# Designed miniproteins, single chains, continued (3): the designs that were tried, part 1

Every score and structure here is a prediction.

Each design is a single chain, and the fold is of that chain. pLDDT is the mean over its residues in the fold that is shown.

## One batch from the design tools (miniprotein)

Design m8001
Fold by ESMFold2-Fast:
Structure m8001 (fold): chain A 65 residues (1-65)
Amino acid sequence: MKEEKERAIKEVIEELKERGFEILKVEGDHITVGLSELTLEDIGALLRAIGKLFEAGGSLTVVIK
């Protein structure tokens, strides 16, 4: 469980960075992400990342910049 959570968090961070999101803060299982103007594809990727994080028992905050 703990190892799976850590892996899921790392995967979410990597995916968001590849999509051009800014990782503002990481606190255990909580990730804070900044975003700017996005395409529908970027929004879709964000929703999938949120799903993975929820499955692992983590949480996400999105800050519009």
Scores: mean pLDDT 71

Design m8002
Fold by ESMFold2-Fast:
Parts: structure tokens; sequence; C-alpha cells
Structure m8002 (fold): chain A 80 residues (1-80)
């Protein structure tokens, strides 16, 4: 996989995990849609950054994925 493909796969994993948690917590459809939209925007920003930086290291991917996970968790808490 390219660095962009690896980052995308990991961000998709965090996205799916967060949406599954939102459903399990009983968030409304409106709240789940708002969460998905915000996470899609954050994911698109992260992917655009990765595409602009093709020589990104695995450590940099790890840091960006961790940042996305933290922001996704914060969004979930704000909507819950």
Amino acid sequence: MTPVERMRARLDGVFDETMARAGALGLSREAQMALAREMEELRDEAIAWAEANPDISDAEIDARVAEFRARAAALLEQLA
C-alpha cells in the first residue's frame, strides 16, 4: 500500500468504530449524520495532507490517525 492508502484504511477503521459506538450509545439519526459529516471533513483534510506529503513515515501516519481518533471521540461526546 502507498502511505495515502495506509492512512485512508486506518482512518476508515476509526470512522467505522466511532459510528458503531454512536449507534450503540443510542444517538439519534440526526446526531449520527452530524457526526459522520464532521468526521468525513476531518478525514478528507487528513487525506489531502497525506497526498501533499507522499514521503510520510509510519510514525507520522500514526500521529495523524491518533489525532483523528481523539477529535472523533470529542465530537461523539459533544453529540451524546
Scores: mean pLDDT 86

Design m8003
Fold by ESMFold2-Fast:
Structure m8003 (fold): chain A 69 residues (1-69)
Amino acid sequence: SDEEIKRETIEVLERLGERNGIAISEEEREEAIKLSLETGNPYYGPAKWARKHGIPEEEFLLVVAEHYR
């Protein structure tokens, strides 16, 4: 559901920001949610945000793995 995609997007973003000491702006949060909803993939928005902030792919994948089940 759209609500679940939004929830997962926010959770992944918050964990990435916390682990890397990067503040997430409201605009960045809204953009990530929009991208995830457009693709039906809750990890797409966070992935784009992570790349923008130079977060290593391995770090991103660890966060995603925590939300797989």
Scores: mean pLDDT 83

Design m8004
Fold by ESMFold2-Fast:
Structure m8004 (fold): chain A 62 residues (1-62)
Amino acid sequence: LRAEAEALVAEGRRLEAEGRYKEAADLYVRAGLLYLQAGDEVSAAEAYGRATEAYKKAVEAE
């Protein structure tokens, strides 16, 4: 779960670099959920924060 969440965060960062902000946000939300399942509330909060920022960028892009 935690390693899977970390992989999703890494993929989300790659999508952000490509300008694919909505897809990155969706991956960050999935990562946050996996962190919660693993009991890692701090990493979950960070992932959800990244999702919020990515959604903001998605709105600005289109």
Scores: mean pLDDT 80

Design m8005
Fold by ESMFold2-Fast:
Structure m8005 (fold): chain A 67 residues (1-67)
Amino acid sequence: MEEERKKRQEEGKKKLKELEEKAKEKRAKIPEELTKHASLEEIAQALSVAEVLGDESVIYELLEEGK
């Protein structure tokens, strides 16, 4: 259905934009060693998980795992 798809796309776009903005900010705060090889997409994904868990240390673990 169009409504369901539109809502998903809108939600996805909003979430992606927020995660990208947060990823840029977090990238500056995260050690360069971890962010050098991580894309904004990977940082956004790690940030999303950290936000759900309420623990910023998870960002470090996820980025280190992707290393």
Scores: mean pLDDT 66

Design m8006
Fold by ESMFold2-Fast:
Parts: sequence; C-alpha cells; structure tokens
Structure m8006 (fold): chain A 57 residues (1-57)
Amino acid sequence: MLEEGKKLFYQGKYEEAVELFKKALKENPDDEEARRALAQALGNLGKGEEAVETAKK
C-alpha cells in the first residue's frame, strides 16, 4: 500500500495516492512516513484546485 501510494504520488495521481496512504495508515497508525505522504498528497490536491480557480480569472 505505502509503496504503491508513493508510485502514484510520483506520477501526479494524488487522489489515488491519498486512498492508498489512508489504507496504509489504517493498517499501521504509527507509520510516520504514510502520515507525511498523506499530508503532502492532500496539500497538492488543495493547491491544484486553487490554481485552477485563479486561472479562470
């Protein structure tokens, strides 16, 4: 799960990566790496939406 999520994150598939990171974290709540990766993926998704909205201006 974590390794597959990282691969998707590297490919820019942040929504799919988020799902895999959430699953990895549910199976191992103490996984600092999964938690950090999840936060980064969510950050990239939020930034993407804001960038699109700004471009419409």
Scores: mean pLDDT 71

Design m8007
Fold by ESMFold2-Fast:
Structure m8007 (fold): chain A 95 residues (1-95)
Amino acid sequence: SMSDIDQMYQHVMRHLQATMSYIQSNGMSRDEQIDEITNTVSYSMRMMRNMFPDMSISDIQNVVRRVVMDIGRQNNIPISVVNNVVNRAISDMQS
């Protein structure tokens, strides 16, 4: 449902915002930042898959893409990097 999608978006966004604050506080390199973001997104998506087992993989993928795109724009992250993070997170979910 749309309410489940919104709940998932808010959960992933909250976790990713916390990760961004941590990154900013610790002076990480760009590659370290990408790894931290990817790990947070992958972990959150695995948790969300368990919490919403009836949600389609397509809906989960769309939520992941939206959250990472929104954070990417806010932090001036190139689209190629955003696509890499999304693809890695989706691959981790399918493993």
Scores: mean pLDDT 79

Design m8008
Fold by ESMFold2-Fast:
Parts: C-alpha cells; structure tokens; sequence
Structure m8008 (fold): chain A 70 residues (1-70)
C-alpha cells in the first residue's frame, strides 16, 4: 500500500507531466486545470481504495490518453 508521502510524490510527478503535456499541445488554462483536477481525484480515490502505485498510474495514463485523443 502507498504511504501518504508516496501519494504526494505521485501527485507531484503527475502534475509536472501534465503541465509538460499541456505546454507541448498548447492546451488552454481551462483544459489544463480540468485535467489536473481529474488526475488528482483519480490518485486520491485510488489511495482511499488502497490501490497499488501501478494500478493508480494505469488509471491516470488511461485518463490522460482519453483526454488527448479528443
């Protein structure tokens, strides 16, 4: 199970990656904030459900891919 520190590091890493993606694809500030919010919610819910880091990362990756494919 993830510790609280591991969850915070996972959130930080995910947000940094999303900001880089947003810069590369020229996403609007509204789209960037929406993506950040949804990713953070997935990480928090995964931690609450006691999912592994891999399971949470897979869910985040799926969410990001679905966002970029539209």
Amino acid sequence: MLSEEEVEELKKDAIEQIEDIAKYYNLSEEELEKMKKEVLEVIEEGYKEKLSAKEIADKVLKLVKEFLEK
Scores: mean pLDDT 79

Design m8009
Fold by ESMFold2-Fast:
Structure m8009 (fold): chain A 70 residues (1-70)
Amino acid sequence: DAEAQRLLAEAQRLVDEAEKLPIGSPERIELLERAKELASQAVGLARDPALREQARELIKRVDALLEEDK
């Protein structure tokens, strides 16, 4: 699960960066969309149920943030 862990860590980093940007900014939306893509890849690669759950929770958080940006 090293690859899934790396993808999830990168997705989390992008979410942290996006949360520092103004709501509705194009840069924030781009980072959130990229984070969702990486977290989705982590779900597909993760063999550990806990890692898969963490990735799914991150996707849920990203979706909520993207909804806020509309």
Scores: mean pLDDT 85

Design m8010
Fold by ESMFold2-Fast:
Parts: C-alpha cells; structure tokens; sequence
Structure m8010 (fold): chain A 70 residues (1-70)
C-alpha cells in the first residue's frame, strides 16, 4: 500500500528528521483546516486521502522507531 511504501522510506531517514517532518506536517494540517473553515480552501477527496496517507505513514514510522528504542 502507499502508506507502507511511505513508511519504509521514512524509516530510512534519521529520527531527528522524521520528528521535524511530523511537526511541519501537523502545523501545515492545522493551517489547511483553518483555511478550509474560512472557505478559503477546498480539498478534493483524493487530496485528503493522500495527505492522510502521509500523516499515517509518518506516525507509523515514528512509533516503530520509538518501539525499537524501548
């Protein structure tokens, strides 16, 4: 799946970079949701799915890396 492929690529990155990307993605997500509420931005279902896949893959990669550190 696209999530699995993205997770594998993200796991090849340093933990520091993964955490930076997660923070940037969360901030971008909040800004997009604000713009959507204001009627400034309309996202297609396909765009929402792709963004959700990226967020999910990043969260999975970070969780798996933390699990290995435990």
Amino acid sequence: SAVEQMTEKLLSLPEEELERLKKELEEAKKKLEELKKEGKLKLSEKEKEQYQALVEALERALEERRRRKE
Scores: mean pLDDT 72

Design m8011
Fold by ESMFold2-Fast:
Structure m8011 (fold): chain A 80 residues (1-80)
Amino acid sequence: MTTIKFTTPSGKVITLEVEEKVTPEELKEKLIAAGVSEEAAKTLSNLLKDKYGEEITGEQLKEVQEYNGESIGKLLEKYN
């Protein structure tokens, strides 16, 4: 299990738990459950689908957190 965190510019922390991998649709549902708007969750899930395809691993999400976390935090806040 991998814990992924994204912080918005306003300081809101969005936490996701991923066992091994998620589909973009499962990622969208997890983001919505974590308090992300439906539009922001859809936008992020589509971006990650473009980069990683239909199976996104916990390791790939950790990479996104480490190298793209600021950009993603801004994206998540833009649609909230």
Scores: mean pLDDT 80

Design m8012
Fold by ESMFold2-Fast:
Structure m8012 (fold): chain A 59 residues (1-59)
Amino acid sequence: MEEAERTLEEVRELFKDLPKEIQDEVLSAARIAIRFGYPPERVLEAAKKLAENLLKKRE
C-alpha cells in the first residue's frame, strides 16, 4: 500500500541525523510493524521509542 512507503520515508527523514546502525534497526522494525498491519501513527511512535532506547542503551 502507498501508505507503507510514505511511513518508511517519514521514519528515514526523522532519524537521518542518527548513526546508521540506529537508522537501520529503526527502519527494519518499522518494516516489520507495517507488514503486520500496524497503523502509521503506531509505527512512528514505536520507531521513536526504539531510537531513544538504542541511543541510551548498549546493544
Scores: mean pLDDT 76

Design m8013
Fold by ESMFold2-Fast:
Structure m8013 (fold): chain A 55 residues (1-55)
Amino acid sequence: SEAYKKWLSDPKNLEAVEEGLELIVEELAKANPEMPREEIEAFVRKKFEEGVKEL
């Protein structure tokens, strides 16, 4: 969506999102050592995009 692109184009929002997503990925990777990191990253990114679509 256009709202997603415009929101992420703000450097402050982009930095906060990247930092938050990295923390979530690390926590999920530690809790789920049998799950590939790529799959965890894809899951977290998809959930973030779904959340932003509702804003």
Scores: mean pLDDT 74

Design m8014
Fold by ESMFold2-Fast:
Structure m8014 (fold): chain A 61 residues (1-61)
Amino acid sequence: MLSKEAEELRKKLMEYLKDENLPRDLQIRASAALILLSTSEDEEQAIRFGKEVIEEIEKAK
């Protein structure tokens, strides 16, 4: 079961991936973060990676 924080990060990453103007490198990183949040046994590491990717996306805009 995902924590509320992990689920909120997953939703935010999915919304960013709908943006056709998102750079390809950030699309790849966001997709990787979603995979980790869905499959990783280490939820804390997946959450940290997801937060890092979101910060990179927000800085790029």
Scores: mean pLDDT 77

Design m8015
Fold by ESMFold2-Fast:
Structure m8015 (fold): chain A 70 residues (1-70)
Amino acid sequence: SAALAYNNLGLVYLSQNKPELAVEAFKKALELDPSFEDARLGLGIAASMLRDLGKEALADEAVAYAKSLQ
């Protein structure tokens, strides 16, 4: 499915230390399937990586997006 493809893309970006691109991919997966728990967890991992890079505002936006789907 398209949601699974975006989730897999997000995981690839995480493995490449590209958390900003991972956030966009996981958000697309969740837009297609809001119940996609793996994509929501991936978004949390990407947010943690963004904080480690000092990108706090982007991390906070990613966390807020994940919360909006609950």
Scores: mean pLDDT 86

Design m8016
Fold by ESMFold2-Fast:
Structure m8016 (fold): chain A 80 residues (1-80)
Amino acid sequence: SNMEKLEQYLKEMDKEVEKLKATLSPKQQAALDQMFKAIKDELRTLAEKYGASFDEVKEQGDRMMKQMKARIAEMKAAEA
């Protein structure tokens, strides 16, 4: 099902986020966790409430993950 595919995608993203946390300050880790939770909530809403296909949800997720990583990079630059 689309929800099973989404859950698998989110588990892979969880692993990526956990690896990134090891290189971050506590403040940056908290920001990353908050942003990633918002991404997961949005993608689940898109799939469950709006019936979006897995391909559409993945495309949106990939865009949001890229934006999240950019924000963390900006925080790291500002704190350097």
Scores: mean pLDDT 85

Design m8017
Fold by ESMFold2-Fast:
Structure m8017 (fold): chain A 57 residues (1-57)
Amino acid sequence: MEFASGEEAVAAARELIEQGRLEEAERLVLQAYLDGVVTPEQVAELGRLIRERLAAE
C-alpha cells in the first residue's frame, strides 16, 4: 500500500484492544471514522472485538 492510513488505524486499535485499553480503542476508532480513513464495516468489526474483550473479562 502507498499510504495505508485505514489499515494503520485498524492495527493501532487492535493493539489497544490487546492491551485492554478499550476506551482508548473506541476513541481511536471514532477519530479514524471522522477523519474518513476507516469504513463503517471496519468500525463494526473493531466494535465487535471490543465487545468480545469486555465479555471475556
Scores: mean pLDDT 76

Design m8018
Fold by ESMFold2-Fast:
Structure m8018 (fold): chain A 64 residues (1-64)
Amino acid sequence: DLERDILAGLGDIYHAIGKMLEKKGDFKGAAESYRKAAELYRQAGDVDGATLSEKNAEEAEKKA
């Protein structure tokens, strides 16, 4: 499904942005990017990707 593949790819991009922001110490920005990734993964039907991204967002929020 092309639409689902595009949404999953966008989720991967936001997840990568979140990891980059964590490395820079921007934990608030990282959490926001991980939450966006989780939303996109859910729209794509990728439950595992969504769950991982939500967990990463929660961990980043604790460091903010």
Scores: mean pLDDT 87

Design m8019
Fold by ESMFold2-Fast:
Structure m8019 (fold): chain A 60 residues (1-60)
Amino acid sequence: SLEELYKEAKKLAEEALKRHNGDEMAAIDETTRRLRELYPQLSESMAKTLAALAVHEVLK
């Protein structure tokens, strides 16, 4: 489901933020790449949108 996919995106975003010391842009880029690796059926724009939303939510 989209809900489960977003939960996975948030986990990836948390890990990316830790790896990049809170750099939002770097975390979005890494989360986008990871989502595309795990879910090749996602378009690049969809993966990037999910990554950006997830990183933003984790930073709240």
Scores: mean pLDDT 85

Design m8020
Fold by ESMFold2-Fast:
Structure m8020 (fold): chain A 102 residues (1-102)
Amino acid sequence: LIEKAKELIKKAKEYFEQGNVKKGLDYLEEAVKIIQELVDSGNPKDIEKALELLKEMIKIMQDNEELIKNSSEEDKERARQLSIEITSVALRGIGLLIDQEL
């Protein structure tokens, strides 16, 4: 799952570099679904890796902020919803790690 998430994130970055916001968001949305599975596993090492991948995804969106701002209203809303989802998954992962540490 980790390697699949990494490849999807890499593809997203490549599409954003080509100015293709729609495809970039398509691949990030697929990556988040896989990362949710890693967090839901409850395995601390998988959660730690998931958090690093979520951080990379946010960086890609931040690095492409102007491109996203100049995209369609649909793609801007998709980017907003994706940012909220990434944050929610990250907070859930952090909560699970804290609960396991006591």
Scores: mean pLDDT 84

Design m8021
Fold by ESMFold2-Fast:
Structure m8021 (fold): chain A 85 residues (1-85)
Amino acid sequence: GSRYLIEDQNGKKVIVENLEELQKAIKELLEISDDDEVTVIGLDTGEEIKTKMKDLPKVIEELVSKGDERILIQYKEKKVLITKL
């Protein structure tokens, strides 16, 4: 599977080995739960998708399949950047 680099606005970096670890890391960084809504932006395609945190892995897979290697996750004022490795 693909590895991902996760970066928050404070310069904290985490590498994850799969989408399950990705979801967990983003929940911890944003301090949110599975039912919270996030905005997901594919930075290479320009696609913007609103989804619940629990459905984030599917949305990431869809954006990556369309050519996104950089994806921005936004919750209120908080942002997390995902880079496909």
Scores: mean pLDDT 89

Design m8023
Fold by ESMFold2-Fast:
Structure m8023 (fold): chain A 84 residues (1-84)
Amino acid sequence: SIEELYEEAKELLEEALKLARELLEKATTREEVLEAIAYILRAIGDLIDLELLKKSGKLTEEKLKELIERAKKLIEELKKKLAE
């Protein structure tokens, strides 16, 4: 359902934001800080897009699956960075 996909998208994007914040906490150089901030902004941007789609009544299964896929890729990228 749309409601289940919305909750999944939100949860995954919030997880991505949490991981991006952990990356910022581990950052020791200016370059690492800027990279972490870029990841935080990407996660926040997608969360804002999700809420704007909900508010405008434009939530579709297709758009939600797109956001879920983006969030999953972001999480995997962040997990890789945190393991370095």
Scores: mean pLDDT 89

Design m8024
Fold by ESMFold2-Fast:
Structure m8024 (fold): chain A 64 residues (1-64)
Amino acid sequence: SKATELVFQKDLEELGVPKLSLEQLQEVTRLAREGRLEEAIELLQSHGHSREQAERAVKMIVEA
C-alpha cells in the first residue's frame, strides 16, 4: 500500500540511505519479498545506491 511505501521511505532516510521513488521502492520490495535479494540490490545500485546502502535497504524490507 502507499502508506507502507511511505513508512519504508522515511525509515530509509533515517538510516542515511538515499530516497527512492515509489516505483523504485515497489519493485525493490517485490524482488526482496520474492527472495530475489541480489536482483533487488542490483536494481538499487542501478539507481545510484552503493552496495552497502542497497544491502541495508533490502534487509529493512525483508525484516518488515
Scores: mean pLDDT 72

Design m8025
Fold by ESMFold2-Fast:
Structure m8025 (fold): chain A 79 residues (1-79)
Amino acid sequence: MEEELEAEARRHFAEGLKAYSAGDYDTAIEHFERAAELYLQLGKKNEAAASYRMLADVYEAKGETEKAQEYRDKAAQLE
């Protein structure tokens, strides 16, 4: 179960990167949010922080500076 959850988290992170590269910011946000949730459930705080940093980058790309800062703060709290 734990290994399957980690594989699922990695898949969501990878799909988020693909969506972000394609300019599909809403899809990227959904995938990075799910990756962060799964990594937190697994106790993998560094990977969850990486997912939050990606969320910050996507929100900044959308011009949502306040949300971008919120996710940067969340990432910093996990590291």
Scores: mean pLDDT 87

Design m8026
Fold by ESMFold2-Fast:
Formats: sequence, C-alpha cells, structure tokens
Structure m8026 (fold): chain A 85 residues (1-85)
Amino acid sequence: SLSDSQVAQQQFDDFVQDTIDSIQSDPRLTPDQQQQIINQISQIVQQTQSQMDTYMSQGDTDGFRQVVIDGVSQIVSIINDARVS
C-alpha cells in the first residue's frame, strides 16, 4: 500500500503532467507562450519537489502538506494569469 505522502506526491505529479499537456494542446497559445508558461511551472515544480523531499526527510507532515498546497496554488495562479483552458 502507498503511504499518504506517496499518494499526495503522485497526485501532484499527475496534476503537473495534465497541466503541461493542457498548455501544449491549447491552440490559442503560441509556441513561445506555451514554453514561457511551462518554464514558469517547471520552476515552481522544482522548488515544490525539493521542499517536499526536505519535509519528508524530517517527518514533518504539516510542512509537507503546506508545501503541496502552496505549489498547486502557485501553478493555478500562473495558469489563470495566462488564461489557459
């Protein structure tokens, strides 16, 4: 069985992949706009994954949960600003 943290990490990874696929499939965005948005998301993903690893190594479940919430919120904000479907 997967731990709650492993499930949350997989859900975050799935959310990121679905988001990138949606951006790459959006015909209203130019290739340059798609790449800019993906680059911004990738920076947030790298930071979020690094912080998730840190809190998991410390056994800090509250810190882990907060980092996932903050990462998702930042990605959603980038998408909303870009007006992606």
Scores: mean pLDDT 83

Design m8027
Fold by ESMFold2-Fast:
Structure m8027 (fold): chain A 75 residues (1-75)
Amino acid sequence: PEEDPEAAVKELEKRIAENPNDADAWIQLGRAYELLGEPEKAAEAFRKAADIYEKNGQTEIAELLRKRADELAAK
């Protein structure tokens, strides 16, 4: 279902404000920014998700998210 990506960003920002360690919300926020054509903001969101996963011992997921962020920042 097609939602307004700007509305999705606003909802995810509220979710993150209530639970800043919600790595899934940060991933979804990064994807929403990709749809909006904002790769720098998408990269930042993926890096925050990666930091949370690494802190929780999920290093492989964190590395994949950082690679994605680096690819977006290189655009």
Scores: mean pLDDT 81

Design m8028
Fold by ESMFold2-Fast:
Structure m8028 (fold): chain A 68 residues (1-68)
Amino acid sequence: SGKEALEKLKEELSKDPRIKATLVGDDTLVIETTLSIEEQIGLVLRVIGDYPELSASLSGNTITVTVK
């Protein structure tokens, strides 16, 4: 399910100290990073590739992931 995908993604990202992932409600994951813009773009592409049930968007230095 999309909720399980968000929880797995949060656990995966928690291993990188440059990334802070916060669940907002049951359908949204807010990702704050100190990554470069190229690394942030790479992260967005990896998320949508690995989790087809999720949508990801980059705004400023924040990546927002939502269940489709």
Scores: mean pLDDT 84

Design m8030
Fold by ESMFold2-Fast:
Structure m8030 (fold): chain A 65 residues (1-65)
Amino acid sequence: MEEEIDREVRTALAEIYLALGKYDYYVKNDKEGAIESYQKAVDLFREAGDEEGAKEAESLLEKIK
């Protein structure tokens, strides 16, 4: 099932971008990089149909803007 594999891959990538955003913000003090990473995570979670993941990523994005 290609759709299922694509969804799982997008969710995994979104989780990676959430981790990168946290790293950029808290370790590198790179607010701009963190915003880009969180925005990418939001887009990937939405494409995967993961509304809860998208909400978490949006909440993190808004918190640091």
Scores: mean pLDDT 81

Design m8031
Fold by ESMFold2-Fast:
Order: structure tokens, then C-alpha cells, then sequence
Structure m8031 (fold): chain A 66 residues (1-66)
């Protein structure tokens, strides 16, 4: 799955590739809280703290709505 490929890229330190896979996972299921959290982690690793916080908040909002 795109989520699993993203996780493997994240473990390998391939943060830009991880972002692409997590974005694909979110496109297929925008309610997948784990995909949003992993996207936030990938952006944090890339030094994009603004996007990391944005996507972390998105994950919290989706979780709260369930």
C-alpha cells in the first residue's frame, strides 16, 4: 500500500519520497488519521515545521470528528 511504502521511505530517511506516498494514501482515504500524522512527521524531518504543524492539527481534527 502507499501508506506502507511511505513508512519504509521514512525509515530509510527518504523524507521527500515518504511525503509523496503519504499524500497518495490521503488522496485515497482523507479520514486516515495515521497518514496525516506520518505526513506531519515527514515534513518535520524535512525542516518544514509550518506544514508539520498544519498536518498534525488536521489529524487531531479528523480524530475528534470520529
Amino acid sequence: SDLEKGIEALKAGNYEEAVKYFEKAIEKDPTNVKAWLLLAIAYEKLGDTEKAEEYRQKAVDIQAAQ
Scores: mean pLDDT 87

Design m8032
Fold by ESMFold2-Fast:
Structure m8032 (fold): chain A 70 residues (1-70)
Amino acid sequence: MEKARKYIEKAIEALKQGNIDEAIKLLEKARKAAEEEGDMDTVLLIRSAINAAKNGNIELAIKLLKEALA
């Protein structure tokens, strides 16, 4: 819960700054934390956000991550 949330928040900041590589690393940490916490809905949102970021769709990545924090 708290650990995954903090990584997601840092990843959103990195995406807004254009630090895509750092954001993806943070999202992989967030995904692992969410898996350990049993939050599979958050895992799916993070995986979708990673794919969006890798494809250059930063706006979609941020939207998915904000949904994960809701």
Scores: mean pLDDT 85

Design m8033
Fold by ESMFold2-Fast:
Structure m8033 (fold): chain A 74 residues (1-74)
Amino acid sequence: SKELEAEIKLAMARMILSVLELSIERGKVDEEEAKRLIERARELIREAEEHMPEEARELLERLRRVEERVREAL
């Protein structure tokens, strides 16, 4: 099911964003790792957008906020 695949991708993106948020809170942000994780999360969200547009939109907004926080932490 393409819908299930989209659901799994968004779950993976949520996990990545949670890891990034935790790293920021702990003051343990590695720039190169953070950029790779952000890129991976964005790709997963983009791939899921066709089947779960509302949830993808919400995660993209969260990703944008995480990107800003990473930039501030570096």
Scores: mean pLDDT 88

Design m8034
Fold by ESMFold2-Fast:
Structure m8034 (fold): chain A 91 residues (1-91)
Amino acid sequence: SNLEKAKEYEEKGKEAEKKGDYEKAGEYYEKAGEYYLKAAKPGDYELYYKAAEAYEKAAEAYRKAGDLEKALEAEIKAGIAYIIAAVEKVM
């Protein structure tokens, strides 16, 4: 499922981060965010928060890798996911 893939990529991101492979960690966390978004249905504010958290981790990893453009793109995606989560939580 999309949720299982999101969790698998989140774990791969953590493993890459532990190895100091920050570019790959960013890529894995970004994929985790994408799969959390694909798993989310209307009202699933918790999955939108998970997507936002994954994108924030991707942005941090990309900054550590020196990939500031990908870091900015991931940060924008995180912001959008947080806004969606906030809207879904109050509806």
Scores: mean pLDDT 87

Design m8036
Fold by ESMFold2-Fast:
Structure m8036 (fold): chain A 55 residues (1-55)
Amino acid sequence: MSEQQKREREGIRKALELGREQRSVSIVKVALHEAEKIGDEELVAEAREALAELA
């Protein structure tokens, strides 16, 4: 993975963690959308798990 891709992944992870800590479904959904957009299956799975935790 390139340095740019790694930086984008890290940004999405931070948004995901923020959404989980604030229990914001909206923030988690945005992180999920961004993960889908870049095609990162691991981030998509983590976002879906976070969404399930908030449910």
Scores: mean pLDDT 79

Design m8037
Fold by ESMFold2-Fast:
Structure m8037 (fold): chain A 99 residues (1-99)
Amino acid sequence: MRELLERARELAEEAARLARESVKTGDRELLRRAKELFAEAVGLVALADGADEEQAEAARRHVLAELDRLEEEKGPVAAAEELARRAEALAAAVDAALA
């Protein structure tokens, strides 16, 4: 469990970094990678919280779909800014849980 949370924190921190870089550069590949890392972090948190593999995959898929919809509705820069905030919040929450 602790190893899952430590990995989730690392992935969330990297997702936030890439999302922030995507806001600065407009690089959509960075945004795509940030979405993937954030979804993976969410899946690992679900597993650490007692979810099975199917539930974790469903959570990951749901988050990716929500982020894709956000990009479609608000554009890639606004989506990257929101993803950065969500990833930063997740990293902070996981870090607090590890303390």
Scores: mean pLDDT 88

Design m8038
Fold by ESMFold2-Fast:
Structure m8038 (fold): chain A 62 residues (1-62)
Amino acid sequence: EKDKLFEELAKEYNMDPSVLRKLAELLNMNLEEIKEYEELRKKALEGDPEAAKEIEELIDKK
């Protein structure tokens, strides 16, 4: 189920699933796009400047 996928993804990234859903709606992103966004966000938090640039590009295009 879509809800369970959001809960699983939120647990993996240590986030609230409600926040993830709201972010998906706000950015007009589907589940796959949100997974990509969160992976990039995680890498950016770990200090990857390339990931930070990709996040900006993703948001700008959506």
Scores: mean pLDDT 70

